# Ledger of designs, part 56: designed miniproteins, single chains, continued (2)

Each design is a single chain, and the fold is of that chain. pLDDT is the mean over its residues in the fold that is shown.

## One batch from the design tools (miniprotein)

Design m5943
Fold by ESMFold2-Fast:
Structure m5943 (fold): chain A 114 residues (1-114)
Amino acid sequence: SAILEAAKEALEKGDWLTAAQYLGELTKQAALALLRRDFATAEAYIAQIEDLAKAAKKAGDDDLAKTAQQVVDLLREALALLRADPDSRETLLRVIGLILRAIGEILELELRLK
C-alpha cells in the first residue's frame, strides 16, 4: 500500500506527526470499507494498521505503536460486530461508536505531537 509505505518512510525519518496522519488515513479507509460491508478491504486496511504498529515499535515510536494497536483492536471489534449482524441498527450504532473512539485516539496522539 502506498499509504503504508509513506507511513514507514515517515517513521524512518523520525517524522512522528506525519506517520500519525497516515494512521488516520488508513483508519478512514478501513472505516469506509466497514460501513460499505466490504469486509475483505476492511481486513486488508486493519492488517496494514497492525503492520504500521509493529514498524512504529521497531522505530522507537512507542506512542504511535500503542495508538495504532488500540485502533486495530477497535476496528477488529467493529468488523466482528458487522459480520455477525450487518443490517442491525444497534450494530451500526455500536460500529460508529468504535470508529469515533479510534479517531479520538489518533487525534489525542496528534495533539501530543504538536
Scores: mean pLDDT 91

Design m5944
Fold by ESMFold2-Fast:
Structure m5944 (fold): chain A 58 residues (1-58)
Amino acid sequence: TDAQQIQLRRDLLTFVVDATAWLLETHPDMDPALKARDEASAAVLRATIAQLQAQLRQ
């Protein structure tokens, strides 16, 4: 996979993370279990984004 494909994947994952954060901030009454799952998923995606960003600098 070339650098453009890595960048696109990074950008899409960043959008998903930002959208999830916005959803959690605008819905404070969300079920705590669903909130915890979304926060855990977002943390994994943020780690993946950081790894993809590092690859783009090589």
Scores: mean pLDDT 81

Design m5945
Fold by ESMFold2-Fast:
Structure m5945 (fold): chain A 66 residues (1-66)
Amino acid sequence: SMAARRARFEARAASLSPREARALRLYDVEGLSQREVAERLGVSVSTVTRLLVRGLAKLSEQERAA
């Protein structure tokens, strides 16, 4: 369910910046494209790409450390 996906995401997102967490939530949990995320956040698509890459890298490190 979306609620379970969100809860799991929030638990793992504690190490993310607020911007990284918001971008990843919109993209991965809510299924928006990078352009749609950029429009929601009021930033460039390039900024969204950087936020997603950084956030995913941090989540991958948590997965490896668990």
Scores: mean pLDDT 76

Design m5946
Fold by ESMFold2-Fast:
Structure m5946 (fold): chain A 89 residues (1-89)
Amino acid sequence: KESEYVTYLQVQIYLIILELDDESQEKFIKENGRADSIEKMNELLKEEILSLLGVDSIEEAREILKNRPDYEEIKKEAEKIVKEILDSV
């Protein structure tokens, strides 16, 4: 939240969700109740990513994360969190 690591972890989680197949994205929507459609969820996640990092595009966000010395750790933790959310049903 207030730490840099937590912000980048949150962004990576959102980036993974954006790349999930439709079935997995629908499952995520059911679990979190944040959006009523895949389209709305993707729009909200993109907006949050851009806002959190202060960038103009998702590609810029990806480059910022890839250049972090802790990127592999962030990526693994984010993948674990997303998997746990999807497996929680």
Scores: mean pLDDT 76

Design m5947
Fold by ESMFold2-Fast:
Structure m5947 (fold): chain A 85 residues (1-85)
Amino acid sequence: LFASGEEMVDAAVGAFENAIKAEKEGRKDLAASYETAGMLLVSAAVYLGTLDEKAIEKLRETAENLEKAGLHDTAAMVRKIAEKA
């Protein structure tokens, strides 16, 4: 019925990639919406106990991409989640 943890992490990565695109376009409200969606999906995956080493690596890479795009606060939150998992 619901997405798997791997699907939730992949969806979160997609949301964060869209946030980076929106930020580069100057669409700050859209970027913030995608950042929020990504964080909710990551939080759901963590809550369900579905973070394996592959998922952690994807989150770490995504945090680096967010940091490079200037989305520093969201990058720090994603990195912290990857470190705790």
Scores: mean pLDDT 81

Design m5948
Fold by ESMFold2-Fast:
Structure m5948 (fold): chain A 88 residues (1-88)
Amino acid sequence: AELAEVQPSDTELELELRQLVLEALNEPDEEKRRKLFREALIRLFKANQAKGTAEEIELALEEFRRYLREVLKLSEAEIEEALKELEE
């Protein structure tokens, strides 16, 4: 197994992942926003879950759901599928 636990700055990794989520929200291209946001949230979700911050995970998922509904205008079923993929 590779060393992914021993890092010089865990906070830096979390900030970078969070910035990717914000970048996705500001991305004008619909397809890029969908892919970037989805991937960024998956990475951020896993990073926060390993740290044990359930509140941040819930907030990130809620923001993702709002973005998909309001910006990407996806159906509730599509939003639930995306959230389910994040938990997987």
Scores: mean pLDDT 61

Design m5949
Fold by ESMFold2-Fast:
Structure m5949 (fold): chain A 68 residues (1-68)
Amino acid sequence: MEVTVEADAGDPEAIERALVRAILESGLEPEDLVFEVDGKEFDTAREAFEAALAAPPGTKVRIVVRSK
């Protein structure tokens, strides 16, 4: 299963909402998920959130959530 969401990189609240929405749509627990931000994989939601925040302001960040 794969869920894709996009958020404005300059908006931490939008990034958090997008990530939470993707996890909820997956129907799985966070430990059973792999996260991808703009093509780079992370094992935890926290690492994915930090990567999304590091993107340049004014760009859109693509966040993908997949089952392990």
Scores: mean pLDDT 80

Design m5950
Fold by ESMFold2-Fast:
Structure m5950 (fold): chain A 65 residues (1-65)
Amino acid sequence: MLTAAGAADAAERAGGAEVLEAREEGDTFHLKVRAPPGVDPEKLAAGIAALVAGLSGKAAVVTVV
């Protein structure tokens, strides 16, 4: 079962993003990440959300700062 810490680790490994916050609220993961320079924040958020949802079977909400 994927944890909030596992979701954060997956986001950092796949996206190269810095994870600032990670939490699980009910059946949804909430992640706050900093985008690397030159990366499209919308594409990064969508990619991380899809990855976490695929690994967990739960929804993911990604906020990029």
Scores: mean pLDDT 79

Design m5951
Fold by ESMFold2-Fast:
Structure m5951 (fold): chain A 65 residues (1-65)
Amino acid sequence: MRYTVVVTGEDGTVKVFELEADSLSEALDQAYVLASKELPAGRYNVTVYDENGNVVAQFSFHLPA
């Protein structure tokens, strides 16, 4: 199943990850690894869409320095 993960920083940074995963938890694990490599330390809001465009998760997290 294809997931679209939209990560938005409080500074206005927006990053979109398009991921293939068998479950939401697998998609979130992949997104976290990519975010930790590509995004600076800071506070982020996350919205996850499934392949039909439905919002399946929304949360916030802090990436440490």
Scores: mean pLDDT 81

Design m5952
Fold by ESMFold2-Fast:
Structure m5952 (fold): chain A 97 residues (1-97)
Amino acid sequence: SPLEEMIRLLEELRALVERALAAGEVSPAEQAEMLELAERIARLAEELGLDDLAALARDLRTQIERLPGLSPAEQVEALRAILTQVDAMLALLRERL
């Protein structure tokens, strides 16, 4: 199911964000993985005609792209914001199951 695939991708992104948050910083490798997941989610949402989720996924991508330019304290704050947005997207998808 494309919806189940999107939930799986969001849960994988959530796990990466939680790991980075626990470490107090994001590595370049983790950022690259987060970007790949956000792009896959955006593409899948666009293919499914889920314009709201596609817009949220593009916003996630933009937030993730900004992480390397931030101080460690700002990265933690940004990661918490990203986590909140991922959780909101998961809630929206689960309402459609």
Scores: mean pLDDT 87

Design m5953
Fold by ESMFold2-Fast:
Structure m5953 (fold): chain A 94 residues (1-94)
Amino acid sequence: SVEEIKRTLERLIEEIKKDESKRYELVLKAMDLLKKAGLSPEEMGEVIARAIELSKRPLDEIAEEISKLEKENKDVAKALLYLIAVFRAIREKK
């Protein structure tokens, strides 16, 4: 559900704020998920750019977009969620 995605996003952001090593772990997991989904390096770059942009949006809007993407590709949706959590945590640490 959108609410479950939002809770997962909030939890991941807080985990990264407490332990910066989680940032690197989530990026590596996201890249592996995108490779598993069969994305080219260029397509992976597009997902990263999308994650940076979405990380600036309200959490409700992020959760709704991830929920829509899960219906199309669960691996890409999960990778996007991880990348958004990383970029959001970095931004909020400033």
Scores: mean pLDDT 85

Design m5954
Fold by ESMFold2-Fast:
Structure m5954 (fold): chain A 90 residues (1-90)
Amino acid sequence: SEAEELARRAVEEARKAIEEAKKYISSLPLTEEQRKEIEEALKKLEEEVERLERLIREGASDEELRKALEELQKTAVETGKKIAEVLSKL
């Protein structure tokens, strides 16, 4: 289905973005508190990715996949904002 194809693509893109974020952040002169805040935000994003992957594997309905995709997108925006806020204090 289109919903499944979009969900699979979103999972791939989100995992790539998380990996790239971790790589760049590892080289930054962050305090332990700043690093923890970013790691917690990325962990929440990873949990939403894992949830969407599980729903795809279980053959969830298109409606369930769309709702999970919306939640992943919201969490991705929140994660990006949190990272930007932390980095703005550098």
Scores: mean pLDDT 86

Design m5955
Fold by ESMFold2-Fast:
Order: C-alpha cells, then structure tokens, then sequence
Structure m5955 (fold): chain A 66 residues (1-66)
C-alpha cells in the first residue's frame, strides 16, 4: 500500500482500475470517487491535493480487496 505513494500521477488511474478488476466487491463510493479524481488528473492544472486524495483512495481500495 505504501508503494502507491511512489507512483507517478500518470500511473495512478491504471493502478486504480487494476484494483477494481481484482476486487470482487469494491466499495461503490470509493469507485465513484476514483473515477472522478481520474477525470480531474487528466486536466493540466490538476492539484497536488487531488493526487494525494487519489493515492489515499487507492490505499483504502487495496485494503478492501485483501
């Protein structure tokens, strides 16, 4: 999970979608927020706050898939 914080911005959405594929019952609220943040990160002015929030969501999603 800590390794997620080392991922570059461009790999965060791919990691998130990978976790959703491996997860048999992902939290739908986290899934929705992941999608929303990935749309925000595709914008050139995406904030570091959005990047950090997405990383936290990926950590929580990874915990749920275990």
Amino acid sequence: SNSIFSLPKEQLCSRGYGLLIECENPDQALTKRLFELCEELNKPDASEENVQELKKILVELEKQCK
Scores: mean pLDDT 78

Design m5956
Fold by ESMFold2-Fast:
Structure m5956 (fold): chain A 63 residues (1-63)
Amino acid sequence: MDEEIERITEGAAKLARELAEAGHLAAARQVVDQAIADLRSLGASEEQIERARERLEAAIREA
C-alpha cells in the first residue's frame, strides 16, 4: 500500500510539474485530480490523501 501510494504520488508530481512548467496548468490539475482519485480507490487514508495533495500542489506551485 505505502509503496504504491508513494509511486503514484511521485509519478503524478513529476508529470504535473513538467506540464505546469510547459504552461499546461489545466492538464497539470487533471493529473492531480486523477492521482487523488487513484489513491482513494486504493483505500488511502484521508491523512495520506492530504499529504499527497500538498506534494502535488507544491509541484505545480514550484513550476
Scores: mean pLDDT 84

Design m5957
Fold by ESMFold2-Fast:
Structure m5957 (fold): chain A 92 residues (1-92)
Amino acid sequence: SLQDEIAELVKKLLEMIKAGESFATQFAIATKGIRDLMRRYGASADTIKDLMSTELLKMLAADPSITREQAERAGSVIMAAYSEVKLEIEEE
């Protein structure tokens, strides 16, 4: 489902942050993930971004191994990737 793939994408971003991966690598994965989910599910960039942000907050609340700093970094990656995708859409 879309929700399951959103959860997996957010988990992957948090794992990359925990592993010390670069912002550029995280940004590329998030941007590709948003575009792929938009194409496969016919969802808007806004919908994907809102679902990812909601899932990140749920993961932060449920998993004490996730630090506030890691969550804020993941949120920044999601917002940057969303902004990049929006700039590539003709209706923006």
Scores: mean pLDDT 84

Design m5958
Fold by ESMFold2-Fast:
Structure m5958 (fold): chain A 102 residues (1-102)
Amino acid sequence: MEREKVEEELEKLIEEAAEAWKKGDYKKLAEKLVEIYDLILDSNLSFEEQEKLKERLAEALGIEKEKVTELFNLILKMRLLAVPREEIIEKLAEFLKEEAEK
């Protein structure tokens, strides 16, 4: 993908994730987080570009950057264990709901 198109798609996904979070739609938030993660993997984003993206996502969701890193590490762990995409979304949604209810 062209970097310009990747940046535009990432901004759109971040906005959709923030709206889902605001509405308490944890499944939709989880779907958007997995889509963001997949787009990062499919692009040639540098480490610095990935760190800036995590900062933007953290600001949009009103959470700490460390929590965004934890969420991405959870997705990575499940992908390494060959967990199906739909199960990753369901497990991530449960985690997000528990974190929001603390």
Scores: mean pLDDT 81

Design m5959
Fold by ESMFold2-Fast:
Structure m5959 (fold): chain A 61 residues (1-61)
Amino acid sequence: DLEELRRLEEIERESRERAEASTPAIEQGLQISKELGNYSGVSVEQVRAAMAEGLRAARLA
């Protein structure tokens, strides 16, 4: 139980770190979307959170 919780915490932390490392690419993508007029109003933080969740889910599969 404690071991499983620790594993889940580590997966979540690593997923957040991976998403944060992708910040420059996310910022560039959002800037391009703004220039093309296709910007939906999502923030870098929202994209990072979604990426971290996706990475976490992939590691648990």
Scores: mean pLDDT 78

Design m5960
Fold by ESMFold2-Fast:
Structure m5960 (fold): chain A 85 residues (1-85)
Amino acid sequence: DYLARVQAELERLKPHLDEIRKIFDELKAKYPEYKDVIDEMLKAFEAGDAEAFVRAYLKLRFLLLSQPDGLKLWQEFEVKLATLP
């Protein structure tokens, strides 16, 4: 049920892939040490793999929250995703 809702959200966001890639490219530029996790999240998004996407999303969130400016960046990231039509 929850994963089905995540999959529906990924399908809603698919037309905005270029904008989502820009958001993730900004994160990779800021935290190059997290490139592998961000790339994993993008691959899961492109494949429509809700389970893999959730795992990568939570892992990235945990890593960013441990950084000095990470909470602010994570909040900005969530707002950007939520405001996509």
Scores: mean pLDDT 77

Design m5961
Fold by ESMFold2-Fast:
Structure m5961 (fold): chain A 59 residues (1-59)
Amino acid sequence: DEDLERLAALLREDPAPTRAQLEAAGVAPELWGLAGPALQRASEEYGSGDRLLEVLRGL
């Protein structure tokens, strides 16, 4: 899922992206909620790469 990959890439660079950053990165609005506090915490715990993408797909 390209949108989840874009979100994961953005979270690797910035664990607390703004709405403007999500929009600029081309992340679908339906996925913006995944960048909230719960997913920020998950991003910090799992770091980056395929592990983070698996967590995002599970949400």
Scores: mean pLDDT 62

Design m5962
Fold by ESMFold2-Fast:
Structure m5962 (fold): chain A 74 residues (1-74)
Amino acid sequence: MVQQMIDQVKQHVDEFLDNEEVRKTLIDLLNSLLPLPQPEAGRQIVRLMGVLSRALNDPSMTPEQIVQLLLETQ
């Protein structure tokens, strides 16, 4: 389940995120969640995706600010 969510996010990241640092930060964070218990991992993935969705919908956000926001979400 968690691996499938990560695979889907990686596919969408290639389509929507052209910034390498944002993509790398998101993938690294998602991979760090794999060893966690499923309830905690699922909650953190939903939280990360919510933060990313909000950041992508904010035209004032720079890629650097998105990276910082994702790191602070952990």
Scores: mean pLDDT 71

Design m5963
Fold by ESMFold2-Fast:
Order: sequence, then C-alpha cells, then structure tokens
Structure m5963 (fold): chain A 86 residues (1-86)
Amino acid sequence: SEEEIEEAVKLAEEGKYKEAAEKLLEQLKKLGMTDAAKNTQYFLDQEKYKEATAVALYGLSRVYESQGKFELAKRLLELARELLEE
C-alpha cells in the first residue's frame, strides 16, 4: 500500500536501509514486479542495503508513474537517485 511505502521512505531517510528495503521488497512482490523484487533480494543477500533500497524505490516509482501517481513516483525516483549517487 502507499502507507507502507511512505513508512519505508521514512526508514530510508533515517538510514535504516535494511528495514526500508525489506518493506519495499514486500510491496514489489504484492505488485508482481518480479524483476525489481529479484534485484532487491540480490542486494539484500549481499548485505548491500542502500543499493537494495534504491533498486526497490526505482521499481516502485515506475509502477506509480504508470498509475498516474506522478508526485509519489517522482519522490521515490529522487530518493533512489540520491542513494545511488553516494
């Protein structure tokens, strides 16, 4: 749900990347985003929690863009970009 994604965004903003990535992974699975879910799990298994969070946020941003939820999609994409540029 959007509420669970907002909670995961807050966790990521707090630097709690493992918890954020795990919550986002569950949302990707519920939405049937198989490739994004596999990529997120790959980084989680490597203990690369920041990268896992970024990949999951990118995947979800594409879903919400396709649903016309452009403000949420933009916010998720911007956070994913920030995490990958560090």
Scores: mean pLDDT 87

Design m5964
Fold by ESMFold2-Fast:
Structure m5964 (fold): chain A 89 residues (1-89)
Amino acid sequence: MTKTAETDRIEEQAGDLVFHVTLEVPPGPYRVELRIEGDESLVKEAAIALRADGTVHGVVVVPAENREKVLKLIEEGKLKFTLTATQLP
């Protein structure tokens, strides 16, 4: 079984844009991937946090200098951030 989520929230932090991707998974072992579908050079940092309640939270940080370009590429469908969880056997 595979579950996928896309960006659900965008925040500004100290001039940077922080994209949040939240995925709820049932109990069990999963392989989790955060993917940048497009130009990765525009991204400063990406991280995944696993919560005890089964929520997976991905974050992608875009530096202030890349904000306008990233937002335009997302609107054009040329940049997307996805979180995928694949159940292990």
Scores: mean pLDDT 81

Design m5965
Fold by ESMFold2-Fast:
Structure m5965 (fold): chain A 80 residues (1-80)
Amino acid sequence: MESVYEQAQKLIDETLSYLRKLFEEGKLTLEDVKKAFDALLEKIEQLFEKATPEEKDQILKLYDKFQEELDKIVKEIEEK
């Protein structure tokens, strides 16, 4: 059984992979980024409610790294 942390990491990795694929195909829009971010936040909130205090800290650190990668993607779109 996957831990709450492993589930959060998988969701983040899948979201980043999806956005990167769209970017490489030249199809990525800021709206796609927003939709993916909103969907990920909803799923992370659900996992966060089930998480232990230690898992919550780990998920927040994963989320911070996700935001840094997302910010890089957004800048790449805006520089077009």
Scores: mean pLDDT 78

Design m5966
Fold by ESMFold2-Fast:
Structure m5966 (fold): chain A 109 residues (1-109)
Amino acid sequence: SSAKAKEEKKKELLENVKEGEKEMKKEIEELKDKFTEEQLELLKKALEKYTEAMEMLINEDPNKEKIRELLREAVRNALQTALDLGLITEEEAQELLARADASIDKLLK
């Protein structure tokens, strides 16, 4: 039963990842007044790499709590790097972090 339960959790999490990627892409497009088209394209590419990594983690071990912690830390680090490089403002970083946290929570319900 544990093997079947683990497989079912994987399927659920992978479906949530795909749904969340679609929703996050919509949220990125809503930021068009705050970001340049080039910056939005970079955010979309970063999101694609992020969802690939998330899928790999889920396939290894569908541990929601560990995945959630890792994703939140990775988002924080990515946004801090973008801020340090002058690619985004502090206000933009705070908004993106809040949106990312909400999306991660939705993905890993």
Scores: mean pLDDT 76

Design m5967
Fold by ESMFold2-Fast:
Structure m5967 (fold): chain A 85 residues (1-85)
Amino acid sequence: KEKVLKALDKLIEKLKNGEELDLDSEEFKLVVKALQEIYGLKVDGKLDLATVEAIFKLQKEYGLEEDGIMDVETLEAFKELLEKK
């Protein structure tokens, strides 16, 4: 949990600084795996269709735009979801 929260903080900071996300980074894969675990998907760290559908579900639950993109608002929503557990 703490390791995932730290990874989320790093990704959010990069996006706020105008940097793009490296989808092959350890931080990104760790966040994707955590999302897959929460939504009951296969935990492989890949951004497949099922994982993108989980991103849409997260965005819908938090009243965000359902675009499937891991932007700052989406990553912050995921951080909030994890902090409640």
Scores: mean pLDDT 79

Design m5968
Fold by ESMFold2-Fast:
Structure m5968 (fold): chain A 80 residues (1-80)
Amino acid sequence: MLDTSIAPTLVKFTQRLIAEKKIDAAAVAVYGLVRLAESGDLSILPTARELARQVLALDPKNELARAVLERIERLEAEAA
């Protein structure tokens, strides 16, 4: 199992990447949050969703961010 205790640190890191407009790196970091959520803590998903939407607001054509958001929305629907 991945150690989900790193999630708060990865959230802060992702927020910094978004603030610095490092869009591709931010998209990869959000994907990392989704992988942590899948490994043991689905409560991370709402935060990952908001971060993915922030990435898409900066770059609506970013294919990784769109794919990550679609994956998050599928996981949230399955968890409901």
Scores: mean pLDDT 81

Design m5969
Fold by ESMFold2-Fast:
Structure m5969 (fold): chain A 100 residues (1-100)
Amino acid sequence: MPSAEELFRAAVARLHEIATDRSLSLEEKVKRAAEVIKELIDRLRELGVPLEQIEAIARALIDSFVFTLQRVQNLSPEEVAEIRKKLEEEMRKHLEELRK
């Protein structure tokens, strides 16, 4: 089974591939990024990583993804803020379900 560090590195690589994929629409990139982040949250939870650490890791991945996407797509600050908000809201909802 992969370690938490290996899972994190794999997620970083997948998010970079999604952000730089010229065949994907902006909407599809955001959708796929959300699924990668949720899958990582679930796998880290299964490994017994504390939810507080998982949340910090997920936030770092969102920041990295949005930074790469802004550079590749030449996004406005307003578009960047909206995408970040959407990904953070989806992350929070998923984490809240795991707290129940």
Scores: mean pLDDT 85

Design m5970
Fold by ESMFold2-Fast:
Structure m5970 (fold): chain A 100 residues (1-100)
Amino acid sequence: SLKDKIIAELQKLEEELNKIYPLTEEEKKLFEETLKNIKEAKSIDEIIEVIAEFETRLLNLILKKKLPQEKLLKINKLLQEFRLNVENLIAEYLKKLENE
């Protein structure tokens, strides 16, 4: 399902971020709350809103840490890859819904 694929992308992002820096309890809680919100979402628009809020909240938490530029560049690349993967999953889902 679309939800399962997006959840897998969120779990992958959490794992990859944890390789760059140890996640705080606040960041772990944000991932847990986002996973729950995706599971409970009733529409594609609600999924899009949940992901947008997640990205904004996560970026704000990361920026407060004052991490070295080297780590920030790696994080930015991961966040861009996550966003593109989620956008592609949503686009494929919408195309399939229209054609089937």
Scores: mean pLDDT 87

Design m5971
Fold by ESMFold2-Fast:
Structure m5971 (fold): chain A 70 residues (1-70)
Amino acid sequence: SEELKKLLEEAEELGTKLQELWLNNAPREELEKIFEKFKEVAKKIIELDPSLKELMDKWLEAMEKLIEEL
């Protein structure tokens, strides 16, 4: 679906943004803001396609670890 495609593109953009912020030693609060947005997008993706839950859970775990390592 077009909605799912748009949400997946948004998730990828948020992931890239979080990595850029981490590489540039941005304040934790900025990474947490992106992480919260990603959680909302991930919920919508899982609602539309439950088969993507494992992928979304992996990305959420990776983002959380980056924030915890700050």
Scores: mean pLDDT 86

Design m5972
Fold by ESMFold2-Fast:
Structure m5972 (fold): chain A 61 residues (1-61)
Amino acid sequence: MGDQGSLDAVDDHIKQAEKDGASLKSIAYLLEQAARVAKGAGDDDLAAEYQKKAEEVKKKI
């Protein structure tokens, strides 16, 4: 069982950044950081999901 608290905090930060109108570059950066945190927690599936979301956001820049 990974560090869910750290992942929840990162996810909330991304949602808040989107709500505040943060740039796509900032959102992509936060998603890449979330992928790294998930990978460190041993959740490879979640890490892959965040990485895919970061790539989708980067395509819009």
Scores: mean pLDDT 74

Design m5973
Fold by ESMFold2-Fast:
Structure m5973 (fold): chain A 55 residues (1-55)
Amino acid sequence: MSKEEIFKRISEGSKKIGEALGGRAGAQLGRMEGEEAGLTPEQVKKASEAGREGG
């Protein structure tokens, strides 16, 4: 899977967690999974923001 595909999957998952558990939880998940997956700081920030927007 490319880094772009990983980024999209993490962003979508984080947004869903934000919808279910609140934006704080979604933002935290997006940041942690993005960093562990080796995404760029910009991609990690965007994934975290997607999680926050979900809640």
Scores: mean pLDDT 79

Design m5974
Fold by ESMFold2-Fast:
Structure m5974 (fold): chain A 69 residues (1-69)
Amino acid sequence: VEELLHRVIAAEPDPNLATAFAIRVIGDLLAGDREGAIRTVEEYLEQAKKDGFSEETIRALEELLKALR
């Protein structure tokens, strides 16, 4: 999970968005809220698809989502 999260951060062209996303996912996981973490990744993946993020970012988010399920 940590490795996949790092891949998402590295692929994201906006470091502020990448940092905010990482903080939300890590915060949910530290709180034991796996469902909240899954929801955060799903929301970000849908937004990435709508905003035309790179294929690398979308694939990294899809892999992270699979790892959390």
Scores: mean pLDDT 73

Design m5975
Fold by ESMFold2-Fast:
Structure m5975 (fold): chain A 69 residues (1-69)
Amino acid sequence: MKEEIENEIKQALAAIYIHLARKALERGDVETAEEWLRKAEEILNSLSHPDPALQAEIERLRAEVEKAR
């Protein structure tokens, strides 16, 4: 129960950080986007069952960060 709840909360938080990173990129704020992506990645790396869709989204947004530099 506790582990399942923690995994759900952490995945939700990672998704929020990914959303914030995307919004930052839309504004041209590459540095802020990179910070949010780093936080999302740290959370997913701490999980036993990370959502592969969230991992793929981080990878995609990292590519967008590189293009915007």
Scores: mean pLDDT 81

Design m5976
Fold by ESMFold2-Fast:
Structure m5976 (fold): chain A 87 residues (1-87)
Amino acid sequence: SLFDKFLEAFERVKELVLSTDDASEIFTYFLLALHEAVELAPQLSEEERKKVLEELERLYKIAKPKLSEEQQALAEERFRRTKEKLE
């Protein structure tokens, strides 16, 4: 399913974020994850959208400490918009 493929891709992104301290790479991967979630949201069930949101929140918690203040602010703004699309 699209949901299963998203979760598999998401686990790979999480592994990448855990393996690097490159703020620019982490920021880029997080923004790409947000973009993919928005693109897939209309094709997901309500329960699947909730799971995607939970995984994005976990990824953000891992990513946030490695980002600059400016990157954090932009990531939080884009994450807020993504959350609105998943609701």
Scores: mean pLDDT 84

Design m5977
Fold by ESMFold2-Fast:
Structure m5977 (fold): chain A 57 residues (1-57)
Amino acid sequence: MLSEEEKEAIEKAKTSKDPKARAAYLDLGRVLTSSDVTPEKVKAAVKAVVEAVKTEK
């Protein structure tokens, strides 16, 4: 389900102080704790984290 790249991006976002990466990580946390969690919503939030981390380059 999660690739190595996706897991690395989440770890970087978790420890990052970048506003964009932080916001994406917090949004992922919100999705994961939501009562309406779906695999599609989780995947979308993970993609946002990956994009935020890549954009920080």
Scores: mean pLDDT 75

Design m5978
Fold by ESMFold2-Fast:
Structure m5978 (fold): chain A 64 residues (1-64)
Amino acid sequence: PTEEEFEREVEEALALMFAGIAKIDMDRGADPAQVRADVEAMLRRSGFSEETIALARAKIDELA
């Protein structure tokens, strides 16, 4: 695999981890829409790809 492919796999793993943390916050009574927005903003600020952000978004929606 290329360096870019490895970096993408790492980004995807991190995005899924953040989705799991979002689930914990939602289970504790946080607003799902706010949690989703906060995770998206954090991933964008960290330089994650839009594809990876979309995967995290979809996972948060599945867990909500």
Scores: mean pLDDT 78

